# Designed miniproteins, single chains, continued (2), part 32

Each design is a single chain, and the fold is of that chain. pLDDT is the mean over its residues in the fold that is shown.

## One batch from the design tools (miniprotein)

Design m5097
Fold by ESMFold2-Fast:
Structure m5097 (fold): chain A 106 residues (1-106)
Amino acid sequence: MVTLTGGGTYAAGGTATLTATVTGPAGGVAVVRQRPGEPPQMVGAVGADGTGGGLGDRTTSSGDQNTATVTIRNLTAGDTGDYYGAALPTEDGGPVLGAPVTVTVV
């Protein structure tokens, strides 16, 4: 199971914190953003051995194989969208997505 928290309304120029948690075995944890008319974008990811990147210098990712905390700084209207936690598999199969949370920047 994959759970993402940290949805809500944020101020432009502020910071959003999204936490994805995976129950069961995973090769890593990612946070993906989906906006209307755009392809899905990986916002941040954490693998077995540390932190991953995302939206350049505006994002930081920390955690372990079962939890990723992704911070997005200097928020813009372009950060508005639906965000998904994703479990990255260690074996056959695709990534497992949780329920989305909505981030709105005003």
Scores: mean pLDDT 74

Design m5098
Fold by ESMFold2-Fast:
Structure m5098 (fold): chain A 63 residues (1-63)
Amino acid sequence: MDYEALLARLEELLAARRYDEAAALLQEKTGWPVADLPAGAREVAVRWAVRELRRAVERKRQS
């Protein structure tokens, strides 16, 4: 999986406030049932996932 490409697309969707599309993409790429969560929980889960992916990408760059 290209985590940098996934992160970039998720951040685009978050900036556009397309949380449902971001949750669907995250579920498609990871298999996590994020799109099946209630709407408020989907936004929180997507924001958390973007934060963790960003940290993982930055750690890889610093190494």
Scores: mean pLDDT 76

Design m5099
Fold by ESMFold2-Fast:
Structure m5099 (fold): chain A 77 residues (1-77)
Amino acid sequence: MSKSELVAKAVGYVLRAIGAELEGNLEQAARDYDNAAKYFEQLGDTELSKRYYQKAAELYRQAGDEEKAIELENKAS
């Protein structure tokens, strides 16, 4: 996957996550931020990947998925 494709995927998932948050779909928003973070990680953008892993973890915890929240907090460290 090219750098441009990784950027498009990362940004696309952030926009989807924002939409899911506005709808109150916390679990979908968490999944979309997790996917965005993975693409930023592949880009080598450690600041953005950590930020979105943290957002996803917070949303998973709010949705009642503590196991996924802990997993993503570890990735953000």
Scores: mean pLDDT 86

Design m5100
Fold by ESMFold2-Fast:
Parts: sequence; C-alpha cells; structure tokens
Structure m5100 (fold): chain A 55 residues (1-55)
Amino acid sequence: SRKEAEEKAKEAIRLSLEAGHSEQDSLTMGRVAARAYGENPSEDELRELLKEVKE
C-alpha cells in the first residue's frame, strides 16, 4: 500500500542518515525501499519524507 511504502521509505531514510550517509544518498535509499513496496515516489515526495524524518 502507499502508506506502507511511505513508512518503509521513511525508515530507510532514517537508518541511512543514522549511518552517516548524505541526504542525497538517504533519498536514494528511501526510493529503493518505496519501489520494493510497489510505489515510485517523485524526488519532491522523497524530500518531504526526509523533512518529516528530520523533524
């Protein structure tokens, strides 16, 4: 589902940032996670998820 894909993308972004990766690399990890759950978010959508993770 879209909600599951967004949740998994946020988890991947959070873990990537905690591992010391750049924001850009973390967005790529979020995209990969979302695609595994059947969604293909835009870069703008991924950047919004990144902002939510950083809040």
Scores: mean pLDDT 85

Design m5101
Fold by ESMFold2-Fast:
Structure m5101 (fold): chain A 80 residues (1-80)
Amino acid sequence: DVEYIRKSIIEGTREFIEDNKDLPGKELAEAIANGLLSAAEATSDKELSKRLEELAKKILENKDTLTGEEILKLIEEAVK
C-alpha cells in the first residue's frame, strides 16, 4: 500500500531527525538518503522506488545546505 509506505517514510524520517539532533547536518543527510535507498530497494512499486532513488541523490548532492526540516519537506513532496 503506497499510502502506508508514504506515511512510514515521513514519520520514520521525522523520528530519526528528532532522535539524532546531535549528528552533523551532512551525516544526518547521508543517513536519511541511505534509508531512502533501502526503502527504494524494498518496495515493489517501481515508480515509488524511482522517486525515492532520485530524492536520495538530490539530498546527497545538497547535504551541505539542507536542514533536517528541508529534507522532511522534500520527502513529503516526493512521495505525494
Scores: mean pLDDT 80

Design m5102
Fold by ESMFold2-Fast:
Structure m5102 (fold): chain A 82 residues (1-82)
Amino acid sequence: ARALGDALLDAAVAAGRAGVAAAKAGDVAGAVALGALAAVLGILAGLAYYAAGDAAKGAGATLAGIGAGLDALLEAARTLKA
C-alpha cells in the first residue's frame, strides 16, 4: 500500500513538472492536462497512504500532488496572458 502511494506521488510530481515545461513551451492544453493528472495522482497517492494507516503522509501526498498541478496551471495561465 505505501509502495503504491510512493509510486503515485512520484508520478504526480513528474506530471506536474512536465506540465510546467509544457506551459513554458507554449503548450497550454498539454500543461492543463498534465496539471490535472498531477492533482489526480496526488489524491490517489494520498488515498493509498490513508489506506496504509498513514494519515499525515496521506495528507502530505495529496497536497504535494495538488500543488504540483496548480504550479502547472498557473504557468499555463501566465502563458495565455503573454
Scores: mean pLDDT 82

Design m5103
Fold by ESMFold2-Fast:
Structure m5103 (fold): chain A 100 residues (1-100)
Amino acid sequence: SLVEKIEELAIKLNQLILDTIKAEVPDTLESSIALFRLLSLSNGIYVHAKMGDYDGALAEAEQLKEFLKEFAEKYNISKEQHQKLIEIVDEIIDLIKEAK
């Protein structure tokens, strides 16, 4: 199902977010708050999709994409890791748009 595919991508996205932070981001309270926001947005995509709220899921995904850009600039995340994160978010966005 569409929801199952979004769940699989959200799990991959959460893991990649965690791996990126462990590898490239200092362990501070500020970075921990940023991590929590990234994971909350990622989980929000799945929650909205599971409820059939595809407009809400899309809004969460677009907001996550914007926040990832700001996060990558602030912490000097490698272009390779940023691109991998954006590719998963874009795949989720494409799946949601096809369901509308």
Scores: mean pLDDT 86

Design m5104
Fold by ESMFold2-Fast:
Structure m5104 (fold): chain A 73 residues (1-73)
Amino acid sequence: SSRIENLQSMIAHLDKTIKLTDERIEELRKQYENETDPQMKVKIDTIIGVHEISKATSQMLKERLEEKVAKLK
């Protein structure tokens, strides 16, 4: 159905967003390990935290959409 197709499209978009966020977190963790300035390390760690919260929010939304799809099957 078009409703299931729309929900699956939204899930696919969230999957891509989560993957890109994970890649960004990995890049920031590598930057953190190579950083020698303590103030910059704190800033990088803070940005990592923001991305982890954003990822968790996207994962929660994805799980809710997957539950809706399962109930429609």
Scores: mean pLDDT 90

Design m5105
Fold by ESMFold2-Fast:
Structure m5105 (fold): chain A 76 residues (1-76)
Amino acid sequence: MEKVELEVEVERRGNEVTVTVRVFVDGELVGEVTVTVRYTEEDGVTTVSEEDAKRAEEAAEESRRLVEEAVELAEK
């Protein structure tokens, strides 16, 4: 039976956070999604641009779809 594994890497550099999601089936890389979000801190308030927030949401949705496809392949 095929084995589905996820590797999640979070890297913080200054005001940038990069999240990389890798999906493996039986040890083979089948998909990778990377998103970088920038934030601004002013007077103790942290803000993320609407554009970066949308990109993070889209990357999360793509990651979910890749996992769903990998699970379907593993169940065949």
Scores: mean pLDDT 73

Design m5106
Fold by ESMFold2-Fast:
Structure m5106 (fold): chain A 70 residues (1-70)
Amino acid sequence: GAKLERARELLLMVADAEGKVSISDAALIVSTVAGVPFETAREKLKARDRDGDGKVSIEDALAVVEELLK
């Protein structure tokens, strides 16, 4: 839906050359688009940071948005 498309657009603007987004930037975008507290978005994104590098893929961040828009 429109919220997922907006989240993708915003995530693409902050993604690095590898298509990774910092958890802080992703949490701000997810929080804003899904209408949830920043800390709620951040904790869900940290759970998807399998490498512990403080970054998530655009697809992992979008999956969190979709989960929160239930």
Scores: mean pLDDT 80

Design m5107
Fold by ESMFold2-Fast:
Structure m5107 (fold): chain A 97 residues (1-97)
Amino acid sequence: SPEVLEAEILLAFALIHLAVTKLAYERNKDKLTPEQKKKVEELISKMEELVDEIQRIVDAARAAGRLTPEQLARIRKLYDEIVKLSKEIDKILNEAK
């Protein structure tokens, strides 16, 4: 199904965004204040929760052999939120002294 393939591609991109964000944090965390570290870790934790939700929807769709339009719309919304969180983290890391 093209819809299941789109969902799997969005999951793959979400996992890449999370991995790249975690790598950027590890490379820059020594430059962050304790408050900035806490904020970035909270945002990463939120990204992990959203990735886990996409994973659960994709796993359910694979088991059912189909993806509903509502499930695809939910995955797209979750992916957009992950991208927004990634950009917020990048801003904090770039503003670090």
Scores: mean pLDDT 91

Design m5108
Fold by ESMFold2-Fast:
Structure m5108 (fold): chain A 89 residues (1-89)
Amino acid sequence: GENERLLEELRELAEKSKDPYVKEALEFMIKALERVAPQLSDADFLRALREALRVARELLKEKDKSKIVSKAVGFALRLIGLVLDRELA
């Protein structure tokens, strides 16, 4: 359902991106999401996808390469934190 739709929207944003740094950042975020998907509940994965789309919209407006990298890495670290919180709880 909704999770598959939002993940596909994120993939479309990556494919349509003209900035190679933004494209790579979005592809990195998508790979991180796909890697952790089996470890998250549907609700947590939905929240992660919604945050990913928010970050993606910020990346599409960003011209600073360092900030693009920092936003993508920051997202991945928060995603790992969500997985660890669930596994340790």
Scores: mean pLDDT 85

Design m5109
Fold by ESMFold2-Fast:
Structure m5109 (fold): chain A 81 residues (1-81)
Amino acid sequence: MEEKKRKEQAEIINKALNLLLELPESHPLHQQLSALFDELQERLSEATKKKDLEAFEKAVEEAAKKAKELLEQYEKEKKAA
């Protein structure tokens, strides 16, 4: 994975994690972000145990993509309010 791509994915995931910590548990995005991070943790753990670099990279990429979509949805709601 390119350093630039890795940093971009890490930044997106970190922002999504911060949003999860700020949102109330009743918020739909809290549930979606919580599920996303639970899935990511499990997939990364399995890929690491199996030494499957492709599965690891796909898990991070998919999680970052979903996190970015959820962050953009939240920012759109915030600007509309």
Scores: mean pLDDT 80

Design m5110
Fold by ESMFold2-Fast:
Structure m5110 (fold): chain A 61 residues (1-61)
Amino acid sequence: MTEEEIKTLNKTEIAFMLASHQLGKPYSPTGMDRDVLGLAMRLLGNYSDEELYEKAKEVFL
């Protein structure tokens, strides 16, 4: 994944991708795992868009 690809994602998509990675589960835009959903919602509530972007770069780059 490139930095440019991460920049095209909205904060919700970044949070779900980070949650999926942290839990060792594949990211699926149509299949919502409850653990992934719960963690993604916590990430969205606790981190700014910029903080989520930086975490995504750290994890996926």
Scores: mean pLDDT 75

Design m5111
Fold by ESMFold2-Fast:
Structure m5111 (fold): chain A 62 residues (1-62)
Amino acid sequence: SAAEEAAERARRAGLEAGAGAAGQTSYWGTLKTFEEGGGPEAAREAADRGAAASRRSPPSVP
């Protein structure tokens, strides 16, 4: 619940900052950080890192 709420907030922030891919990456990073007991600040930092990484990484070309 709390982890899912934090992940959803990170996803929304990622969408605003970097589009869909960033949102998805932020969701997973935040959820993982929360599961490991990192807390909201660590989760938010993980989300920011995920968003930045998603922006840099181009889509896979087959």
Scores: mean pLDDT 60

Design m5112
Fold by ESMFold2-Fast:
Structure m5112 (fold): chain A 104 residues (1-104)
Amino acid sequence: MDPVMDESLDRALEIALKNLPDESELIKKTYKEAREILELGAKDPKKGYELAKKKAKRYEKLGKKVQAEIFKMVADMIEARRQGPEEMVRKGEEGLKRIEELVK
């Protein structure tokens, strides 16, 4: 997996775990699934993007807003991969800001 995408996902995990301790098991599961999707997106960007979008929608319907935003961030980073590392960093930072806003 790209080190830049890994760092963004690790920071998302830290923010989520710190602010939602009662959801720690679901957050850890979300992180594991998100990492697998980022690895898939590195090999097959179209599949990774579609799966990330599907996971985001599912968690939105379940009212799990932080988990949904993690998958949205992953989808955005996979799509941004074709534009290079700087755009991936930007999309990761945008996703992290949305997660921070949700946990206020």
Scores: mean pLDDT 82

Design m5113
Fold by ESMFold2-Fast:
Structure m5113 (fold): chain A 68 residues (1-68)
Amino acid sequence: DAGAAARAGALEEGGASEEAAERAGQLYKDMNTATGAGVAAALGVADYGGGSGEAARRAIQKADELAR
């Protein structure tokens, strides 16, 4: 699940709070698209607060893993 992968990536490597990671996952879920899942998660972490550049980067990496 791309949303779950993006959330996990933000949590584990980016140091984002659980709240920020859930925000990223929720944003992806609301869009309901696999395309741009990493970007949507990164934007959720950054724009809805509690995110960092590292959290965004990890969310994108997790989404990329899912695309394999």
Scores: mean pLDDT 56

Design m5114
Fold by ESMFold2-Fast:
Structure m5114 (fold): chain A 94 residues (1-94)
Amino acid sequence: SLLDQAKELVDEFIAWLEEKKEELKTASAAEAREILDEAYQKRDEVMKKLDEIRKQMKEEGASEEELKEFDELRKRLGEAFEEVVQAALEVMKK
């Protein structure tokens, strides 16, 4: 389903963010900046794909409950993304 595609996309991105969060534990300020820039780029790509999926879900008559589940996936992605942003900024502050 489209919702399952969204789940896979979000889970894949969160897994990548967790990997980068581990890299940040030993990163220099310059490496942290590169990770942050890449994270923003990938977030924009994922968000674009999610917007396309949400539009298609609406066109195919997705229920309010399905759209709510989709919006909860976007929230989880946003929370994971903010953790990486904060971790990178802490490394850059050092």
Scores: mean pLDDT 88

Design m5115
Fold by ESMFold2-Fast:
Structure m5115 (fold): chain A 80 residues (1-80)
Amino acid sequence: SDKTVTVVVTTAEGNVVEEKLTVDEAKEKLEILDEKAKEFGYSWTIKNSKTGEEVTDLDKAKELLDTMEDGDVLTITLKK
């Protein structure tokens, strides 16, 4: 069975969206998010809710996902 993480996205407008993804799906979502953030002038911060570790770099975010366990929560905060 595939390892899954819960991804919680807080938009720049303050809306919260929650999604359960595999680690590979979460990595793909992060790549798309980073590309769109650069295009539309957003920044993002990613936090592992279990460890409190925060990252703002795509490569470090992917490394963080590789260290996560099944059922862990990843929070993504978007800012303009």
Scores: mean pLDDT 83

Design m5116
Fold by ESMFold2-Fast:
Structure m5116 (fold): chain A 68 residues (1-68)
Amino acid sequence: SVDDIVAQVRTILKSQGAPESVIDEASKKLTGLLNVLFDPTASPEQKEQAKQQIVQLMNEVMDKIDES
C-alpha cells in the first residue's frame, strides 16, 4: 500500500540521519504523489508528472541530508 511504501522510505531516511521535520514533510508530499501514481482514474500524463516529482523530491531530500 502507499502507507507501507511511505513507512519504508521514512525508515531509510531515518537511517541516513534525516531530521524528523524533513522526514515528516517529505512523507506528506510522497503520500500525495504516490496516491496519484496508484489512482486508476489518473491520466497517463498525471502519473508521469507524479513519477518525475517523486524523483525530484527524493533528490532534494538526499541533497539536504548530505550537502544542502
Scores: mean pLDDT 81

Design m5117
Fold by ESMFold2-Fast:
Structure m5117 (fold): chain A 64 residues (1-64)
Amino acid sequence: LEGRFRVTVTGEKPGFDSAGNVIEKGSVLEAVRVEFTEDGFAVVTGVDGRQYLLSADDIEIERL
C-alpha cells in the first residue's frame, strides 16, 4: 500500500525499527508505505524514511 497512513500497534507482539529499537503496543506511526509479507509481518515505511517490522495481525491501519 502506498499513500499516507496511520499505523497503530494494537497487539502485545513488539515490532522493531531498522535500527533494532522495539516498537511497543500503543505506538502510532505515520507511514507512506505498508507492505505485507508472506510470513505474517508488515514492513512499514514512516514519513521519516525509517522502516518498521510489525506483526500484521497486531496492527490497525487507517488511510489518511
Scores: mean pLDDT 79

Design m5118
Fold by ESMFold2-Fast:
Formats: sequence, C-alpha cells, structure tokens
Structure m5118 (fold): chain A 77 residues (1-77)
Amino acid sequence: MSREERIEQLEAELAQNPNDAATWIRLGELYFEAGEYERAVEAYEQSLKAAEGLDPFSKEAVTARAEANLAKVKAAL
C-alpha cells in the first residue's frame, strides 16, 4: 500500500473517531514523511485537542509526543 493510501485510511478512521489522539499523531507522521509539513502540523494540533478528553497521565504522554513532533516539523520549515 502506498503512503497516500495509508493516509486515506487514517483520514477515514478519524472521520469515524475524531478523538483518537494516537491516530492523529500517526497521520501527522505520515504527512511529515511525505514533506506535507502544514498538514503534519494540523494533524498534531488535532491530536492535542483530542488529548483534552484523556486522563491526566495519558494526556501528558500524548502532549509530549505531539510537541516533540511539532518541534521537528518547525525545524524543517
């Protein structure tokens, strides 16, 4: 399966469950690999919004990962 097909699958999954913070992080990682930095940023920002509904421990873990990935994208811009 191509990267584009994987992105489409994750987008379809998120259309059914927009609060899946882990899937938003994975989508952002695929956009980053594709050089789609603006879309990667949007996906990581969505993961942070989705994380607001998590328990404090899980929220911290998701936030740390999303922030690290956002810093990586920002360095590439």
Scores: mean pLDDT 81

Design m5119
Fold by ESMFold2-Fast:
Structure m5119 (fold): chain A 64 residues (1-64)
Amino acid sequence: WREIALAAGLSEELADAFAREAEKALRQGLTPDQAFVEAISRLQLNGEQALALLQAYKAAREAA
């Protein structure tokens, strides 16, 4: 999660926040896709940051 945010060009602070929100959502029983959307929504990222994260997340899924 943190590595995905860093790959998307987010600052270390935003990457840490993104990873924390995604982990929190996963602990609540959400799927990885749902946790991703929840984390983006909670961080109030702009459209460019959200698009970069989506591309990085898609690449990580294709690598798995």
Scores: mean pLDDT 80

Design m5120
Fold by ESMFold2-Fast:
Structure m5120 (fold): chain A 127 residues (1-127)
Amino acid sequence: MAISNPEQLAERLLGNAETDIKNGNLDSALKSLQQALELLEEMEEPSKDLVGKLLINTARLIVVADEEGNTAIIEQAVKLLGKALSFADKKGFTDIKPAGPAVILLLHMTPNGEKLLSKAQIVAAKL
């Protein structure tokens, strides 16, 4: 069983999302982050580091989309953050240090941070 292959694909998708966020290609970044979550959900033992990278990059996407006023990307990224938070909690990754930085990014880097975090937490609570 080649455990490294799905992890390598998830790592590449997360790297692509980081690049797309930097380049302002937010729709492509969102798709890569969604695919990364789907891959991590299929793993019995997902990497805590990769789950952390998913959380922080999803928060970064929300910050950039909020700065640009891209409401459609904000709504989808907030739903994705909620799903990723629920997934991390179900795997017992409540102590992921990257989850704290994601919350900090939402609260301190965007005027809507508190509202957007609350929406993501509501999505997580439904899952």
Scores: mean pLDDT 75

Design m5121
Fold by ESMFold2-Fast:
Structure m5121 (fold): chain A 90 residues (1-90)
Amino acid sequence: MDEIRKRIGELAKKVHKLAKEVINILKNSTDPEVQEKAKKALEIISEAVKELNRAREALDKGDYETAQKHVDRAEELVKEAEKILEEIKK
């Protein structure tokens, strides 16, 4: 079960880094297309944070199956946000 806790920590670090990058893009870009993509990425990052919080709550209750499902969902959301940010950087 240390594996689930480790994944939550790693994903939380990625979420924090992605959020900083998105906020920086929103602050510095005036391109409407870039702004729209960055806002979508921020929304997805927000959902990933909610999923990680649900995973932590499930883990605290000893519900490892539910914790795993929320971690898996958060990982999918992080990957989606990373793809959007990669498109912005090109």
Scores: mean pLDDT 85

Design m5122
Fold by ESMFold2-Fast:
Structure m5122 (fold): chain A 74 residues (1-74)
Amino acid sequence: VSPFERSNAVMSAIVGILKEVSELKKKNPELSDEELLEIFEKKVQEWIEKNKASPLEKEMAQNVIKWLRKEVEE
């Protein structure tokens, strides 16, 4: 499988989870950005385990989590 196909699969999963978390905020406006980040991280870890993600795919997902955490902390 090409690196582009692997990256697309990981990014598509992350985007899907972001949409789920965004929808959760709309239904539960009382949830803080910190709580939403925790839910996002949990869903990403569940996807990694279910799909037996490679070390590189785990690193890609972790980089997105780190970026979002930095934005929440600002």
Scores: mean pLDDT 78

Design m5123
Fold by ESMFold2-Fast:
Structure m5123 (fold): chain A 79 residues (1-79)
Amino acid sequence: MEEEIWGEAEYAMLLMKAIVALKAGDFETAVRYLKEAAKLPVADKEEIIGLLEQVRQGARASGDEETAAMAEKLLEEVK
C-alpha cells in the first residue's frame, strides 16, 4: 500500500538523519528525529531504544544534561 511504503521510507529517512546528527555530536537534533521516528507505525522500538541510549550517553558526556533528560523521557515512553 502507498501509505505503508511511505511510512517505511519516512522512518528510514528520520533514522538516517538521527544517526548523522548523533555522529556529528548534535544530540538535540538526534533526539528530535528519533521522537518523530518513534511515532510512526513501522517504528522498530529496539532500534529507537538503542539510538536513544547512545544519544543520552553522548549528551551526558558533552555536558548537555537537558538533551540527556529528553532522551531518557523518550526512552521511558517508547519502552
Scores: mean pLDDT 81

Design m5124
Fold by ESMFold2-Fast:
Structure m5124 (fold): chain A 73 residues (1-73)
Amino acid sequence: STPEEKLALARQLEASGDEYFAQKKYLEAADSYQQAFEIKREVLGVEHPDTKATLKKLEDASVQDLKEVVFRL
């Protein structure tokens, strides 16, 4: 696969994560964001703004999932 194909897949996974997050399916959102983050880290590097943005989304989804488990909100 080319870097462009990998980034297209990462964007698709991030979009799926965004849809899950909007539905409050935080575990599924975190899984999708993690896959997107791994691809962006490989292709763009950990310091790239796009990689950091996806990592932030992953962290936010993970925090929301923990909040749902602990507080049942």
Scores: mean pLDDT 87

Design m5125
Fold by ESMFold2-Fast:
Structure m5125 (fold): chain A 98 residues (1-98)
Amino acid sequence: SAEFRERALALAREIEAVLRAAYPRLSPEQQAAVDRVLASLRTVMALLEAGELSPLQALHALIELAREAIRALSDDPEVVAALRRLQAEAEALKREYL
């Protein structure tokens, strides 16, 4: 549905915002990991906007990308907490969609 697509896109943009805000203080290794997550996130958003990815598939991808970001940024408790909240929101939205 259009509503679920818009909500999935909003979650993707919130994950991107959290990662971009953290980016300047990250190590080069963490920046490389975040660059990969951001590239995948942009691909998910593009496919979702094009109708090539369902909201359910997008939510699943967002949950996995948030997990990757949490693993890469595990030394930053504020970023981890923000990403865990967004991952939980994606899981809740996935349950509403099903």
Scores: mean pLDDT 89

Design m5126
Fold by ESMFold2-Fast:
Structure m5126 (fold): chain A 71 residues (1-71)
Amino acid sequence: ELEKLKAEFLKLMKQVDSLADKAPDVVRKTTPKATSLVIRGIGAELDGDLKAAIEYYRKAIELLKQTIKEM
Protein backbone atom coordinates (compact mmCIF):
# COMPACT_ATOMS: atom_id res chain seq x y z
CA GLU A 1 0.00 0.00 0.00
CA LEU A 2 1.56 3.26 -1.20
CA GLU A 3 0.32 5.32 1.79
CA LYS A 4 2.10 3.00 4.27
CA LEU A 5 5.33 3.33 2.27
CA LYS A 6 5.01 7.14 2.34
CA ALA A 7 4.58 7.05 6.15
CA GLU A 8 7.55 4.66 6.58
CA PHE A 9 9.76 6.88 4.39
CA LEU A 10 8.92 9.95 6.52
CA LYS A 11 9.69 8.06 9.76
CA LEU A 12 13.06 6.89 8.42
CA MET A 13 13.92 10.40 7.16
CA LYS A 14 13.28 11.77 10.66
CA GLN A 15 15.46 9.02 12.18
CA VAL A 16 18.33 9.81 9.77
CA ASP A 17 17.96 13.54 10.54
CA SER A 18 18.02 12.81 14.31
CA LEU A 19 21.39 11.04 13.79
CA ALA A 20 22.87 14.02 11.89
CA ASP A 21 25.01 15.09 14.89
CA LYS A 22 26.62 11.61 14.96
CA ALA A 23 27.21 11.31 11.19
CA PRO A 24 26.52 14.67 9.45
CA ASP A 25 28.40 13.79 6.23
CA VAL A 26 26.43 10.53 5.82
CA VAL A 27 23.11 12.38 6.29
CA ARG A 28 24.13 15.12 3.82
CA LYS A 29 24.99 12.51 1.14
CA THR A 30 21.99 10.19 1.72
CA THR A 31 19.13 12.71 2.01
CA PRO A 32 19.38 14.03 -1.61
CA LYS A 33 19.55 10.45 -3.00
CA ALA A 34 16.50 9.30 -1.03
CA THR A 35 14.59 12.47 -1.97
CA SER A 36 15.39 11.95 -5.68
CA LEU A 37 13.91 8.42 -5.51
CA VAL A 38 10.74 9.78 -3.88
CA ILE A 39 10.42 12.51 -6.56
CA ARG A 40 10.58 9.72 -9.19
CA GLY A 41 7.90 7.86 -7.23
CA ILE A 42 5.64 10.93 -7.18
CA GLY A 43 6.11 11.26 -10.96
CA ALA A 44 5.11 7.62 -11.47
CA GLU A 45 2.03 8.12 -9.24
CA LEU A 46 0.98 11.14 -11.34
CA ASP A 47 1.37 8.98 -14.49
CA GLY A 48 -0.97 6.41 -12.88
CA ASP A 49 1.85 3.85 -12.58
CA LEU A 50 1.28 2.84 -8.96
CA LYS A 51 3.56 -0.21 -9.33
CA ALA A 52 6.52 1.99 -10.32
CA ALA A 53 5.64 4.49 -7.56
CA ILE A 54 5.71 1.67 -4.96
CA GLU A 55 9.08 0.44 -6.31
CA TYR A 56 10.66 3.91 -6.03
CA TYR A 57 9.39 4.36 -2.45
CA ARG A 58 10.69 0.89 -1.51
CA LYS A 59 14.12 1.75 -2.96
CA ALA A 60 14.19 5.01 -0.96
CA ILE A 61 13.20 3.15 2.23
CA GLU A 62 15.89 0.47 1.65
CA LEU A 63 18.51 3.20 1.12
CA LEU A 64 17.53 4.91 4.40
CA LYS A 65 17.49 1.61 6.35
CA GLN A 66 20.93 0.69 4.99
CA THR A 67 22.25 4.16 5.90
CA ILE A 68 20.93 3.89 9.49
CA LYS A 69 22.60 0.45 9.88
CA GLU A 70 25.94 1.90 8.69
CA MET A 71 25.77 4.86 11.13
Scores: mean pLDDT 80

Design m5127
Fold by ESMFold2-Fast:
Structure m5127 (fold): chain A 70 residues (1-70)
Amino acid sequence: SLADAILAGFRAYLDGLVAEGASPEEIREEASRVLAQIERHMRARGVPEATIAAVLAEMERLLAEAIARA
């Protein structure tokens, strides 16, 4: 699904930032840009609000997990 692809790509992106030694602040800043872009793209394509909320919530969870590992 689109949601699965977005979440898999975001997890890989966050894992890359952690592997490169990015700080928690750098990870948050970079991830915030991606979150905003994904939200805009999903809304522009008419994705249901419940689906957008669920994807964003999981992305926030992945971000928190990555920051804890940084």
Scores: mean pLDDT 87

Design m5128
Fold by ESMFold2-Fast:
Structure m5128 (fold): chain A 80 residues (1-80)
Amino acid sequence: MESLRERAEELARQAFELARQGDQAAAQGDNQTASQLYQQASELYRQASELYRQAGDDVMSDAFQSGSDDLQQQSQQLQQ
């Protein structure tokens, strides 16, 4: 069974892939799809942050929480 850190890394990887798809959608002018993908990626980074916090890794928890907040902000900007 994977550690909490290993599971957090998997979620972070999935979030990165979704964010990349969001960047591609934004580059094509599909701001609605990009916003949705950034929101999904933000949620996965938030979950990764929670797993790192549970594992006692506050530094990584803070880093992924920041990443989640940044993607949430990008999603909101695309809706304006």
Scores: mean pLDDT 85

Design m5129
Fold by ESMFold2-Fast:
Structure m5129 (fold): chain A 107 residues (1-107)
Amino acid sequence: SELEEAKKRIEKLGTIGLFVSTTGIGSATATEIAIKNSSEEKGKQFAEDLERDLEGMKEVNKKRIKELEELGKKFPELKPLADEEIKKIEEYMKRAEKEVEKVKELL
């Protein structure tokens, strides 16, 4: 059924968004370690690369969130599920942004 396919798509989009956001958090942690064990010049480059990667992750997640919103509008019975996945993606993405900000404070 279209409803079952939409539910599976919502769950898949949520999973992808969480993977992207979690990767951002992990990248911030790895970059912090790299900066602490590198020259100042190398440290600045690592921070710039991390910020560029975060921007790309945010773009990917914005596209996934838009699709989740559209699915919730098309299938109102699935809107609570879509809204929950959006909140999780946004929460973890906000955590990734905060971790990147902390890394930038090391320079």
Scores: mean pLDDT 86

Design m5130
Fold by ESMFold2-Fast:
Structure m5130 (fold): chain A 91 residues (1-91)
Amino acid sequence: KAKESILDGIEVAIRLVERNLSGRVRDDAVSALEQARQKASQAPTADQALQIVIDTFEELRARYADDERALAVLDRAATIVIMFYAMGLAK
């Protein structure tokens, strides 16, 4: 299911962030994505769940705009969630 796939994508994204970022940036991004996962799990539709995740990545990108490494990792993480969403739709 698309929503279930998004939640799986968020979990994979969190692990990617944990492995590729460190210190405060890692802890902050992981915390924000965990909160997004909880909100997405309560969203009534997959599209609303995806929007919560997109908004979370937008907030993180704004917060770390001067950190090229953080932006690259966050972009990869967002792509993973979008990919899981697309695969969930193709069921």
Scores: mean pLDDT 85

Design m5131
Fold by ESMFold2-Fast:
Structure m5131 (fold): chain A 98 residues (1-98)
Amino acid sequence: SARIQQLLAELDTAKAQIDANIADLKALKPKLSPEDQKQADKVIARLNAAKADIDALKADILAGKVSIEEATRRVLFLEAEVTLATATLTSLKLELER
């Protein structure tokens, strides 16, 4: 039960980071070039998909439909998606400073 609670907490943290990244990307979008706006839109779409995957994984964990090992692998994949999105956001912010 402790490991399940930890996985659910990690998913909640990832979801909060996704919401923050989407908000930041939307706020930056009007200041970006048309090319970078398209990149921001693609990242927002990926983050919305990851958010849906988090909700589905939380439901699967609570219903006992996934092993702890499988849930751990899926959490790591979702955390990697958040990391990639954060890196893209940082890159877009740096481009505006030039």
Scores: mean pLDDT 88

